# Designed miniproteins, single chains, continued (2), part 46

Each design is a single chain, and the fold is of that chain. pLDDT is the mean over its residues in the fold that is shown.

## One batch from the design tools (miniprotein)

Design m5676
Fold by ESMFold2-Fast:
Structure m5676 (fold): chain A 55 residues (1-55)
Amino acid sequence: MAEEIARLAEEGRDVEALALGLTASAAEAQKIADELRRRGQEVAAGAAEAYSLLS
């Protein structure tokens, strides 16, 4: 999951990456946020982290 989302983000498909992330469980959302932050995708990472906290 996290790797697939990271690939979409790297391809500039940030909206699709975020949409896929929002279907993940809280644990997966946190992993996705960490991976996106590592790749410099701060906005997408923040959104995934917020979703993890709200779930």
Scores: mean pLDDT 65

Design m5677
Fold by ESMFold2-Fast:
Structure m5677 (fold): chain A 78 residues (1-78)
Amino acid sequence: SKEEAENYYKKGIDYEKQGDLEKAAESFVKAGRIYAELGDVQKAIEAYGKAANLYKQMGKEDKAEEVSKLAARDVSSR
């Protein structure tokens, strides 16, 4: 649901503020996936983008690439 996506996005922001970049990235990935399923392409791109950037900040480039590929797939499947 949209409410669930907003809740995950908010959790991502809260974790990011706390310095828990791993949980922040995971929360943004969940939000992006739900937004994509709801057809909110703009919010999905924003959420996936935040997750990919957080993984890059953590030196987890493989995970950042995985999230970027997931974002491209979810956007193009519309």
Scores: mean pLDDT 83

Design m5678
Fold by ESMFold2-Fast:
Structure m5678 (fold): chain A 83 residues (1-83)
Amino acid sequence: PPLATITYTNNSLIITTQNGGGMIQGGRMAQQSMNNGYNQPIIIRINSSGLTISQMAQMSNIITQSMQNSGYSSTNVTIQHIP
């Protein structure tokens, strides 16, 4: 199974990651979506099993910086840590 998946809904984009490797791929997917002008709510689900607090913070920082660099509103992104 893929380490990260992307799901489109009518009102949001959901990116789910399974572990550390999936976290990197999920971050790229979020960044590419925002850089390509995706402007609907984004929900990023991170499987926190096996992730450190530092890795979770790093993902949040990468997403936030990508949003700021592309002029996208950070209020439209929700990050969920799933144990």
Scores: mean pLDDT 63

Design m5679
Fold by ESMFold2-Fast:
Structure m5679 (fold): chain A 92 residues (1-92)
Amino acid sequence: SMSVEEAAQAVVDAAKARGLTATVELGKNSAVVTLTGATVSQQMGALAGAVSAELKGAEAEASVEGDTVTIRLKAETEEILAKGLKEVAASL
């Protein structure tokens, strides 16, 4: 299984490959993903990723301000959190 740290790095790498910047702040069974420089299409992708994370068992809250998308994830386990982060990465 992918670690939470590996899943967080996958988000950063996926964002970079698509010309936007991501930061991921890891907390206790939680993560805050901040995407900057996102086009409207990339914003919609990130929001779809938040929905996909919920389908994997995470709690997800997402907000958009200008070209910045913030996704807050919380999960019962690190395994669910890692799956949620991977869904966000795949949606970028």
Scores: mean pLDDT 87

Design m5680
Fold by ESMFold2-Fast:
Structure m5680 (fold): chain A 83 residues (1-83)
Amino acid sequence: AEEYIKKAIEYIEKALDLAKEKGYTRVQNLLEKALKFAKEGKYDEAIKYLRVALRIAEQEGHTDIAELIRKAIEYLEKAKKLS
């Protein structure tokens, strides 16, 4: 579980950094909330915010960030399954 949580946080941080660099403000705000909840161990809330961020990223055509968000969701879901 620990390794999956670590990877999920890494992907959220990568997505957040990229969103900040490119000025994707809507996605950035949601990723900041997702990162906070993930670090607090609130994985269901983190996944909820990541899914909203993914939908917006896909709607706006930000395929690079969308892939990073999908990876973060995948690792958090794997972490939950082992808990």
Scores: mean pLDDT 86

Design m5681
Fold by ESMFold2-Fast:
Parts: C-alpha cells; sequence; structure tokens
Structure m5681 (fold): chain A 60 residues (1-60)
C-alpha cells in the first residue's frame, strides 16, 4: 500500500515537471523571456519537492 502511494506521488511529481517544462518552452516562444522561463521552472521544482516530501511522510 505504501509502495503504491509513494509511486503515485513520484509519478505526479514527474508529470508536473514535464508540464512545467512544456509551459516554460511555450512562454519562451511567445515572450522570449528567459527570466519568465526560469521562474516557471523554479515553481515546478518547488511543487515536485513538496510532492516528494509528502511521499516520504507516507513512508514514515
Amino acid sequence: EQELLTLRARTLAEAEEGLARMHAESTYIYTGSEEAREEELRRAEEVAERARREAEEIAS
């Protein structure tokens, strides 16, 4: 059971990373702003880290 919950949280984090990368690329294409792209990627990293922490709490 914990294995499935951990896998789910990890999969969601990976999916969020992918979506954020796609959004960053779209932002760069339409705005040309490297700063906006980096900011979006940074937010995605925070979300992924939070998801990883939740998975660890479930395992504890």
Scores: mean pLDDT 71

Design m5682
Fold by ESMFold2-Fast:
Structure m5682 (fold): chain A 66 residues (1-66)
Amino acid sequence: SEAQELLERLSQATREALEAARTQEQRNEVLRLSSEGVEAIVAGDLEQARETIRRLEQLLEELKRE
């Protein structure tokens, strides 16, 4: 299902972003986006879930540059 694929994508991005985060503030931002993504998936708002995952993936790219 799309929800399962989005959950796997969110989980992977969250794990990688937490590994790349160097400060507690960065970790808190990752966890906030992860939580928002889970809430969107549970609510069936797959458009919001995709947008939140995209934001988390962008944050991951930024964290990898630091």
Scores: mean pLDDT 87

Design m5683
Fold by ESMFold2-Fast:
Structure m5683 (fold): chain A 90 residues (1-90)
Amino acid sequence: LERLREEAERARERARRLAEEGIKLLGEEDPAAAEGVRRAAEAGLEAAAQLLRALGAKLKNSEEIQRVAEELGREAARAAALEAEAAALA
């Protein structure tokens, strides 16, 4: 149980760092879109990943943003799954 909670927290921290990276990249070209993703991240990191993917796809240099959004989505989903497993075992 403790190991699941620790791993979930590590995945959550990785997702938060990826969200900040994506927000920075998006903000260099579209500050308003970056603010939207920042607000989404406050509500949920999976929502932030989806919004980052959608908004970043419309930029000329979307490749880096899409890579970060994919990694963010994976880490956020992993954290949520581990948190759900830990809750079921509590």
Scores: mean pLDDT 80

Design m5684
Fold by ESMFold2-Fast:
Structure m5684 (fold): chain A 107 residues (1-107)
Amino acid sequence: PRPRPTPEQLQRAVEHAERSVELAKKAIEAAKNGDYDTAAKYFEEAASHTVLAATLLGDPELAREAYRLGQEAIEAAKNGDFDKAIEYAQKLLEVAERILERARERL
């Protein structure tokens, strides 16, 4: 069997996932307002927290998906494609919420 995350790792995963959810929502709002600089910053921070949460949960594939979604959202925002940036940010939010649920279930 795979090594199980410790309760301390699960608690940190919850904290990072909660922060990611907050940041992803802020990124979506900034993108809706056409604020590239603010949206890109929040996309990067949300992706970083989601990657850390997935890593602490022991799911490296989910960490890679979160990283990819964050990069896609940043590139879309950089190109002024805010509809695509919002789409990727919503997918990142779904990943963060799934990590949060899985971490809480194991505490």
Scores: mean pLDDT 84

Design m5685
Fold by ESMFold2-Fast:
Formats: C-alpha cells, structure tokens, sequence
Structure m5685 (fold): chain A 120 residues (1-120)
C-alpha cells in the first residue's frame, strides 16, 4: 500500500509564490503520474497540474499555465508544485494525488488530505 505526505501552503500575498510538495512512500515499483487538484470555495474539484514519474511530461490547466511549474524527483520520491504570480482566484485547498505501479504490476493510487493556500 502506498501513502502520500503533503507540505507547503499557507497565506501568501497576491503576486507572491509558494511551493507545495507531495512525497510518496510505501510498497511500489515506480510512480507513473503525480498531480494536484484544486478545490476553491463554491467550485468543483478540478485538476490543475500533472507530472509524469519520468518528469518528462508536465501539463497544466489553462487558469494556471505559465504561472505554475511542476517536477518529480524519483530519487526523493517527491513531487513539487511551484505556484508563481499568485492571484486571489488561486485561494483553494490543493490535493496531491499519485498513481504508481505496485509490486504486482497493478496500478495503485493515493490522495492526500489537502493543503490550504490563501492569497491575500
């Protein structure tokens, strides 16, 4: 079974930056994909960033494209979301999710409890 540990977040000034991290632990062969979903007040949960376990593929929602960057460090088993040029609309809970290949070759997933980012 895999588990995720999230860190980062907090209160940030508009135009500022914050980094969220997601670390993957437990029994798995490789991370296939990691990503973040945004739950803003009164809005549905939506994916905003994804990164492949190889680090070669990165994708972003249009609302954050050009401002956010994402990476995955396989040696540290840690994904990073660098949130730059923050807007008040970025105020949300951000959930880290991962899909990994289990030791039996099947896909396994985990999602964190969420990290609050508040832009003031």
Amino acid sequence: MIKVTESGGGTVAEGGSVTLTGTVSGDFKAVMVAGWSQKAPGQPLRPVAVVSGSGKFVGFAKSVAGRFTASYDAAKKTAYLNMNNLKKEDTAVYYFSVVAQGLDGRLVGATGEGVQVTVV
Scores: mean pLDDT 87

Design m5687
Fold by ESMFold2-Fast:
Structure m5687 (fold): chain A 57 residues (1-57)
Amino acid sequence: SLLDLLVEFLKNPKSPFYELVEKVKAGEIPREVLIDKLVDTFNISRETAEEILERLL
C-alpha cells in the first residue's frame, strides 16, 4: 500500500526525514512536529500522518 511505501521511505537512513523520526522515537521532539511535516510534504490528511507515525514508532 502507499502507507507501507511511505513508512519504508521514512525508515531509510537516506531519507531526509530519518533524523526527525529517530528524534521522535527518542522523545526528543513532539510527534506533532513530524505530523505537520508529513502533512505539508506529502499532502496527506493528519489522520493518515498519525497512522504512519503509529507504524514508525
Scores: mean pLDDT 82

Design m5688
Fold by ESMFold2-Fast:
Structure m5688 (fold): chain A 69 residues (1-69)
Amino acid sequence: MEIDEKEVEMALARMSISIETRDIEDEEVKKRAIEAAEELARKLIEAGKKVTYSDVKEVVEKVKKEAEA
């Protein structure tokens, strides 16, 4: 049984996204933050780059700040 390395990286990225978005109470903001972070993760993985927790955190914080403006 072979595991797709890209699927593993995406699963790890989704865990980080889940942790960073857990405290977002607004459903629309949470959905937007998840979508933005997943898009970043997908682009990084397709480029052969590792998705870091800092990458996810920066995207989620940006979406949260845009929602507060």
Scores: mean pLDDT 79

Design m5689
Fold by ESMFold2-Fast:
Structure m5689 (fold): chain A 64 residues (1-64)
Amino acid sequence: MADDPASYLARAKKELKSPDETVRASAALILGAVGTPEAREVLEKLLKDESETVRQAAVLGLKA
């Protein structure tokens, strides 16, 4: 997909509203790949997610 970073960020934010922890974890990895300051802020918020899987994905995204 040759979408701009804003398109990826918007898609990831939509996925973060999913009740499925796997979908939210995938969105966290996408945010890490985007690497913008706004994406990083969203990842920091995910460190407090109820799912351990999502929190781990957020840590990986912030390290990337």
Scores: mean pLDDT 77

Design m5690
Fold by ESMFold2-Fast:
Structure m5690 (fold): chain A 66 residues (1-66)
Amino acid sequence: ANAGAQAAADAAAKAGGGDAATVAERISLGKNPEEAGLNVAGLLARGEVTAAGAEAAGKQAYDLGL
């Protein structure tokens, strides 16, 4: 769970570019891939992360969870 959240955070940071560190930190606060995904959805709703960043985090969670 924690390793999956960190990998999802790293993927989102890589996709997010300039604000990568902030995005990664917020996502890593999720206790599991589902919480990480919800954190990314919240950032997307506020315009703080792109759809590409959210998609990358989702793919990473899928690869680690399945």
Scores: mean pLDDT 58

Design m5691
Fold by ESMFold2-Fast:
Structure m5691 (fold): chain A 60 residues (1-60)
Amino acid sequence: SLEELVKELIEAMKKGDGKKARELVKQLRPYSDEEIRSLVSEDEFNQVKLLLRYVEEKEA
């Protein structure tokens, strides 16, 4: 589910697990910014979107 995916992503980011965080953030692509924003703080949302843009630009 989106809630479990977001929870795991935030935990991976807090632990500095960059590999896991990058794999999890890719799985957020089917979901809207509004759906993601409803589950996290503004700071967490900004970090998630920054990581997703980084992955999209570097990994295609």
Scores: mean pLDDT 81

Design m5692
Fold by ESMFold2-Fast:
Structure m5692 (fold): chain A 56 residues (1-56)
Amino acid sequence: SASELMKRIAEHDLSSNVDSLSDEEIRKALDGLVEKGYLSEEEAEELFKKLMELKK
């Protein structure tokens, strides 16, 4: 589905740029995806935690 494709693209893009993005910028990007209906709030929170773990 388009939502699943957009979710995978966003996850890859954010993971690839995680070291260049602030925590606030990452959260804002995820909030935007929730507003567009590509992510649920739960999926956005899960992805945020995953990205924070990568930002070592």
Scores: mean pLDDT 78

Design m5693
Fold by ESMFold2-Fast:
Structure m5693 (fold): chain A 64 residues (1-64)
Amino acid sequence: MDEKIENMIKKAEEEIEKTLPAVVERIKQRFGEKAAQNYEAMAPEILDAIREIFRAIDKIEKER
């Protein structure tokens, strides 16, 4: 029953992958190379957090 949420997560992942280099470059310009490296290292954990958030939203909507 999570097809809709899985599709939303996949779309969010694709958009993040597409924009990730531009976001990293912006962080590098504003906060320096170390901050950009830290962001790249955290990217998998950010994606996991996004997945959990979407699943929590779906659960709340269904229990409404």
Scores: mean pLDDT 71

Design m5694
Fold by ESMFold2-Fast:
Structure m5694 (fold): chain A 62 residues (1-62)
Amino acid sequence: MLSEEEGLKLADEAVKEIEELKKQGRSEEAAELGIEAAKTLYDSGQKKALEYLEKKGQEIGS
């Protein structure tokens, strides 16, 4: 089970990879990564990290 610090690190790393995939036009892979990361954080009970990932996902999606 992830700690809060581990969850936030996972969310930050996922955000960076999602941004890179979107820059490359790989939007489907970016969406899949976002879903997998969100599921991992949800299953681990890491609400702050999940909220961070969701907020950053909306910013990138604009």
Scores: mean pLDDT 79

Design m5695
Fold by ESMFold2-Fast:
Structure m5695 (fold): chain A 77 residues (1-77)
Amino acid sequence: PVPEEVKEIKKKIEEIKKKAEETKSLEELEKLKKELEEIEKFLEEVKRSLLPEEYEELKELIKEAKEVIEKQIKKLE
């Protein structure tokens, strides 16, 4: 399929998760949330080109990143 793109997506999701955990700014969290949503939409578009294992791994990482963002937003509200 697209192994280099999968690796790049994984790194981006991990960076978003790390930034979300460290950030104390609601504006930054909203930006990270939008970036994550764009990645999720892109993943859906390339789903047929991914191995099932790769797709599941990426979905799991996105879910974890979303949970971190939502928890941080709740703390700052």
Scores: mean pLDDT 80

Design m5696
Fold by ESMFold2-Fast:
Structure m5696 (fold): chain A 63 residues (1-63)
Amino acid sequence: MKALEAEIEAGVKEIKLAVLLTTGGSKEEIEKAKEELRRAAEEAERAGDLETAEALRKVVEEL
């Protein structure tokens, strides 16, 4: 497994947890975070970084 991918996945999960802790788990905030992660995956795919895009998509599905 590539270290860079692991760091990206960890960072994304930490962002989600930070949002949930800050907002108290509001559905609207969770939906916004999910949308941002989905956009990040699309941007990674457009840049040709398919591995990063796949990792981000898996995190979004986990949300």
Scores: mean pLDDT 65

Design m5697
Fold by ESMFold2-Fast:
Structure m5697 (fold): chain A 59 residues (1-59)
Amino acid sequence: MEATQQELAEKLKLIERYRHKSIYESLATAIRQSDLDTAQQIADIAVKMIENEKRKKLA
């Protein structure tokens, strides 16, 4: 897997853990269709959401 696709796969697993099913499905579809621009955009949004949840859990 190329570096970009590997990074997206790891973000996909994070999204799965945090129960953002709609975002997970959108990201998985974009990855399958090789729409890397859309996948990056979705991943960035999801990572910000997860980091906010993660900060709350760590406090």
Scores: mean pLDDT 71

Design m5698
Fold by ESMFold2-Fast:
Structure m5698 (fold): chain A 77 residues (1-77)
Amino acid sequence: ADYEKALEELEEAEERVDAGDFEGAAEELEEAREYVDDPEVLAALEAGVAAARRGDAALARAAIAGARALIEAAQAK
């Protein structure tokens, strides 16, 4: 897994949610999935994509924060 690249895509996804670009946010979260192989991180990213596609900024931000926390925890080991 390339967690550094995944974190970059999460940052871009958060910026797009803040801009109201939910389609762009979903695309960045789908890109982040290409860089991770942890099933728990993948599930969080998938939830984020679904939330972004619904235009649910609060759930999209929560999913991004959850994925970030899981990646950071994995990097600490």
Scores: mean pLDDT 84

Design m5699
Fold by ESMFold2-Fast:
Structure m5699 (fold): chain A 70 residues (1-70)
Amino acid sequence: LTPEERKELAEKYLEDGKKYLEQGDYRNAVVAFEKAIELEPDNKEAWRLLAEAYRKLGKTDLAEQYEKKA
């Protein structure tokens, strides 16, 4: 993947994750945000949204760890 392709793909996963989060599909939201972070580890928004999704799943300790990375 070129840097441009990586950015575009990460943005698509971030959008998919936001839609899943909005629909209450927290498991698929986590998967999408994890893929976005794999592509762009420095994307603080993705880390914050991953933390939110884990919090919705009741995994509060894990959510706190990821929130610190944002």
Scores: mean pLDDT 83

Design m5700
Fold by ESMFold2-Fast:
Order: structure tokens, then sequence, then C-alpha cells
Structure m5700 (fold): chain A 97 residues (1-97)
């Protein structure tokens, strides 16, 4: 699993976000409890401006790793706040036109 995690991180650093997602998904297939692979997948989805997909992954992690549920819930709320802030920034730009 670590080999795919490292390949995904290299691809993400190169801006190849879709290829990075594929590598993190392969790491997760080999070790579904590989928390780092799941969290980097969330990070790459956020870099692609896909917060809804990131939230869906965190909801699945809450089911698979209930001992970490509160941590995932806090992260979900932070993602939602960032999406809200981006909407406000877009509205301000529209009002400035």
Amino acid sequence: AEKYLNEGLKLAAEGKLDEAIEKFEEAIKLDPNYLEAWLYLVDVLLMKNKPEEAIELLEELKKKLPGLEEGFEVLIEKIKKKEYIEKVKKEIKELGK
C-alpha cells in the first residue's frame, strides 16, 4: 500500500490530481484501514474543488472507523465552512461588476 501512497503524493505534487486519486484508491484497495491514504484522497479532492466528494469519503470513514468519528465530523464542518466562504467570495465579485 505504501508504494501507491508515495506514487500518489508525487503525482499530486506535480499537479496530476486525477492520477494521484487513482494511486490513493489503489492504496485503499490493498489496505482499507490505511488512514493516511484516505486523508490524502480527501486533500486531493479539495484541491480539485470537489468538497462534496471529500465529505462523502469522510462519512464513509465515520462508518468504517467509528473510534475516529468526532475527528472526521470536525473535518467535514471545516470543509463546509470553506465552501461557504468561497461562495461568499464569488458573490462579492459578482456585486463588484
Scores: mean pLDDT 74

Design m5701
Fold by ESMFold2-Fast:
Structure m5701 (fold): chain A 83 residues (1-83)
Amino acid sequence: SKEELLKKAEEAKEKYKELLMEEMEEGVKLIGAAVKRLVDIKEEGKEEEGEEEVREEAEEAQELAKQAEEAKEEYKKLEEEAK
């Protein structure tokens, strides 16, 4: 049972690392795009144009970052549990 749990932890660790890198990369891109759009809208005085899209992208980027943090904590707990 403990050996099986350790194997699952190893597989989860590998998948988590890949997921973490992907989510961080996509999160950074989404945040960057959302920030750039906000600056462009503010600078050019395009009020309300794309406002909901920028907000949605920012929320998605924030949710993605949150998922990465939760996955990190979940993995740490799983690894400690495999002791």
Scores: mean pLDDT 67

Design m5702
Fold by ESMFold2-Fast:
Structure m5702 (fold): chain A 95 residues (1-95)
Amino acid sequence: MSMEAEKLLVTGESYYHNEQYDKAIEFYKKAIELDPNNAVAWLNLGESYYRQEKYEEAQEYYEKAIEMSPVGSATYERAKENLEKAKEKLEQKKK
């Protein structure tokens, strides 16, 4: 990851921890523009959408995080676990 992309990711994480998910999403998207193979940025983007109860978008970004991360990595396993949770929420909202 470039130094610039890393700073954007850290800034997004700060907004996420303050529950400012719209701003977190903005900075994670900027990080992805600089480094589109950054699986952590895709994972964090998905988690931000999940917190906003936008489970369809969360699912899409978790699938991107899985695609961009090495099989068996912490990011890969976390994205798979979070994808399953998003799918469960979509089923609950449908019923």
Scores: mean pLDDT 85

Design m5703
Fold by ESMFold2-Fast:
Structure m5703 (fold): chain A 105 residues (1-105)
Amino acid sequence: SLDSVLQSISEDAGRLVPELAKRLEESESLSPGEMAAALLVAGFAATLDPSSRLEAARVYLELGKHEASLGRYEDARELYRKAAELAEEVDPELAEEARRLEEEV
């Protein structure tokens, strides 16, 4: 059933999305394909459970930093806004970091 598939994906997202966020933080650069894949994963994780939404916020934050490093400030701002919005109710410190980074670009 669709529900069983979504539950399995939610459980896998709980394990893999935090690892993705950490790997993005440790990565010096991303290929366009890696950026696109990470955006798709974060977008999907943002629709799942609250823990997956928080980890999606971390992924958006790191992707925003990568876009800013490439001089793509408009894209970076949008990613920081998404990170702040997802984190606001569950991790105010992460939301504040995302808003601070948005103001710096």
Scores: mean pLDDT 82

Design m5704
Fold by ESMFold2-Fast:
Structure m5704 (fold): chain A 112 residues (1-112)
Amino acid sequence: HMEEIRRQVQALRDAARAAGNTLLEKAVDEIEKYLEEHPLEDGDVIGIAARRNADGSGEILKTERLRGVSPEEAVDRLLAETDADVAISFKVVGGRLEVYMRDRAAEAALAA
């Protein structure tokens, strides 16, 4: 199961890099570092909150491991608790990753 999860994380990194999505790439790097020390189990949700700095760089504000929540709930909670521009969640479901992301700045631009 961990090898399959690692393959999915690698594919997500490649996709983020190809799209030029630096915050997503940063979050994927964070989940890979987490997985090195903490194998994920079915039902685990890893939530990551990130901020884009004025120079275009990204920083991780918070990483947490949760259970019993949806990916959407994890992201909404992180955005409520932090000054993050982006929050991303990774949930293990049946040996695969379910990914959910919100970009608060992009949502504001779309609404304007």
Scores: mean pLDDT 77

Design m5705
Fold by ESMFold2-Fast:
Structure m5705 (fold): chain A 79 residues (1-79)
Amino acid sequence: TLEEALRHVTEAIEAARKGDLEAALAHVQRAIEYLKKSENPSEEALEHLQKAADALRAGDVEEALEHLRKAIEAIKKTL
């Protein structure tokens, strides 16, 4: 659900801030899965989550956090 997607994005932010990039990436992937299963998935949020995943794989925590914040904003616009 949309609420589960938001929960996973929040957990990804916490993991990334703690330097656990593997856990952060796992939470981003879960957020993408839940968002795709929602009734009206935000394409903007999906794009930001994908960019966050790419940044985490590159070790760019600052860029990942920026995209995770933008994903939250995009999801909240659909509430």
Scores: mean pLDDT 85

Design m5706
Fold by ESMFold2-Fast:
Structure m5706 (fold): chain A 57 residues (1-57)
Amino acid sequence: MDKLEQEQLEYVKKLLEENVEKMFKENSSDEEKTKEYLKELIKLIKEEIEELLEEKR
């Protein structure tokens, strides 16, 4: 699972890059909105990592 998790994180990184590009193109004037979306994504990733760590304790 360690290697699969690293691949998953890399995949999420690519998705974030593409998603950010699209958001900036469509919502350049809504920087605050983009910030909130990024915060939620980071929170979700953190929770997923925490859940995995808890299960593998």
Scores: mean pLDDT 65

Design m5707
Fold by ESMFold2-Fast:
Structure m5707 (fold): chain A 90 residues (1-90)
Amino acid sequence: SLLEEAKKLLEEAKKALKEGNYEEALKLIEKAIELGEEAAKRGDLETAKEIYEEALELGKELLKVAPKELILRAIGLILRAIGNILDIEL
């Protein structure tokens, strides 16, 4: 269920990116990462990792097109996803 919810948020984030709604895309990516963190807390590391990897790729796409005022927030999300992946792998 958390995976399905996170994937819906990431699909909405992709649409927001295509529409130029970068702030909304950023919010949706952040919410997806939060669901991944909840899955990890429940011991569902496979679901958490899948969410983080998809959020990371979308965060990278956001970083390429984001206006300057959102760059630090986009970098923060990318680093959060990477850190969470490393916590699972290491």
Scores: mean pLDDT 86

Design m5708
Fold by ESMFold2-Fast:
Structure m5708 (fold): chain A 80 residues (1-80)
Amino acid sequence: SMEEAVELATAAILLAGAEVNVDIAEARLARGDIALAQKYLDDADADIAAVDARRHLLSPAAAARLDATRARLAALRAAV
């Protein structure tokens, strides 16, 4: 359906956004920009939550990417 296609596209965009935000947060943390790193981790956390709400629509590969991104976010949060 068009609704399912929109939800799948939304999940794909949000997952890619979460991955980018985690990468930026990691780079910012390495540079000592703690406040900016926290902002990108918060943005990634919101995107991850939105993708997880659509988990039933994800391919196994996309679900694995979601889980890996969530694990990276948790590790980076523990470092700050």
Scores: mean pLDDT 90

Design m5709
Fold by ESMFold2-Fast:
Structure m5709 (fold): chain A 57 residues (1-57)
Amino acid sequence: SPAELKRRIAILETAKAILQAGLDFDKSLGLLSEEEIAEIERELKEIEEEIKRLEEE
């Protein structure tokens, strides 16, 4: 349903915001390797791609 799609997109946008905030915080502490940063950035990209997929439905 359209309402369910909108809800799913909102959840994914929230998850993206939380993950980005966590990445920014951890980077500020200098605790992350380049590999760890790349892994989190991959997860962010996957969330963005899922949002795009849902918007196309």
Scores: mean pLDDT 85

Design m5710
Fold by ESMFold2-Fast:
Structure m5710 (fold): chain A 68 residues (1-68)
Amino acid sequence: GAKEALNQAKQLLESDSDFTVTEEGDTTIVATFTGNPQKLIGKTLELMGAYPDLTVTMSGDTITLSAK
């Protein structure tokens, strides 16, 4: 379910040194990216494909993932 998808996405992003992950309540995680904007776009698309139960939004250098 969405909660399990959030936990898996968090672990995946935390394993990548280019991302800093913060939890916002029980339903949302925010990942801040440092590096090439093209890599950020690619990761955002990857997350959208891998976690269809999550709302994935990119804004600036940040990816926000929320449970649906």
Scores: mean pLDDT 81

Design m5711
Fold by ESMFold2-Fast:
Structure m5711 (fold): chain A 74 residues (1-74)
Amino acid sequence: SLLDEFLALMDEFKALAPEELHPALDEVERLARQGRYVEAAIRLLELAGRHASRLSPEARRVLGEMVDVLLQLA
């Protein structure tokens, strides 16, 4: 399912992202699991904007894929 694809991308992103971001990512996952896909996407984009300098190009690509999947679920 698209939700399973999102959760796999989330695990991949957590491996690439600083550990300090994990609580915020856990909140994004919770919103997605509740079917609140647009709100999850907004929170993820806000996180990316605030921490852009701390994300590798690989992490930014995975994040983009996560947003795309969330918007397909919406």
Scores: mean pLDDT 88

Design m5712
Fold by ESMFold2-Fast:
Structure m5712 (fold): chain A 100 residues (1-100)
Amino acid sequence: SVEEELKELIDELIELINTLPEEKKKALRKRLLDVVRRALAGELSVEEMFKEMAHEILTYVDDEELAKKMIEILKKIYELIKKHPELTEFTLRYLEEKLS
């Protein structure tokens, strides 16, 4: 299902974040959680949320190849949400759960 594909992509993103040094991991998780929560509150559009998430990844991830991999996963999540906008809240809630 598309829900399972979204979960798998989010889980892959979180696993990559968890490979970061502890300080970078904690900082990035906190920044991404803030962005997701602002989107859930209606303060950011989904497009603005993904742009801010990509910016935070580029800020905290020193390994260029790892940052590219994370951003590719974000792009895949965004493309799925554009095709299935009914899954937007589901995706945001799952991101919030996994980043908490």
Scores: mean pLDDT 91

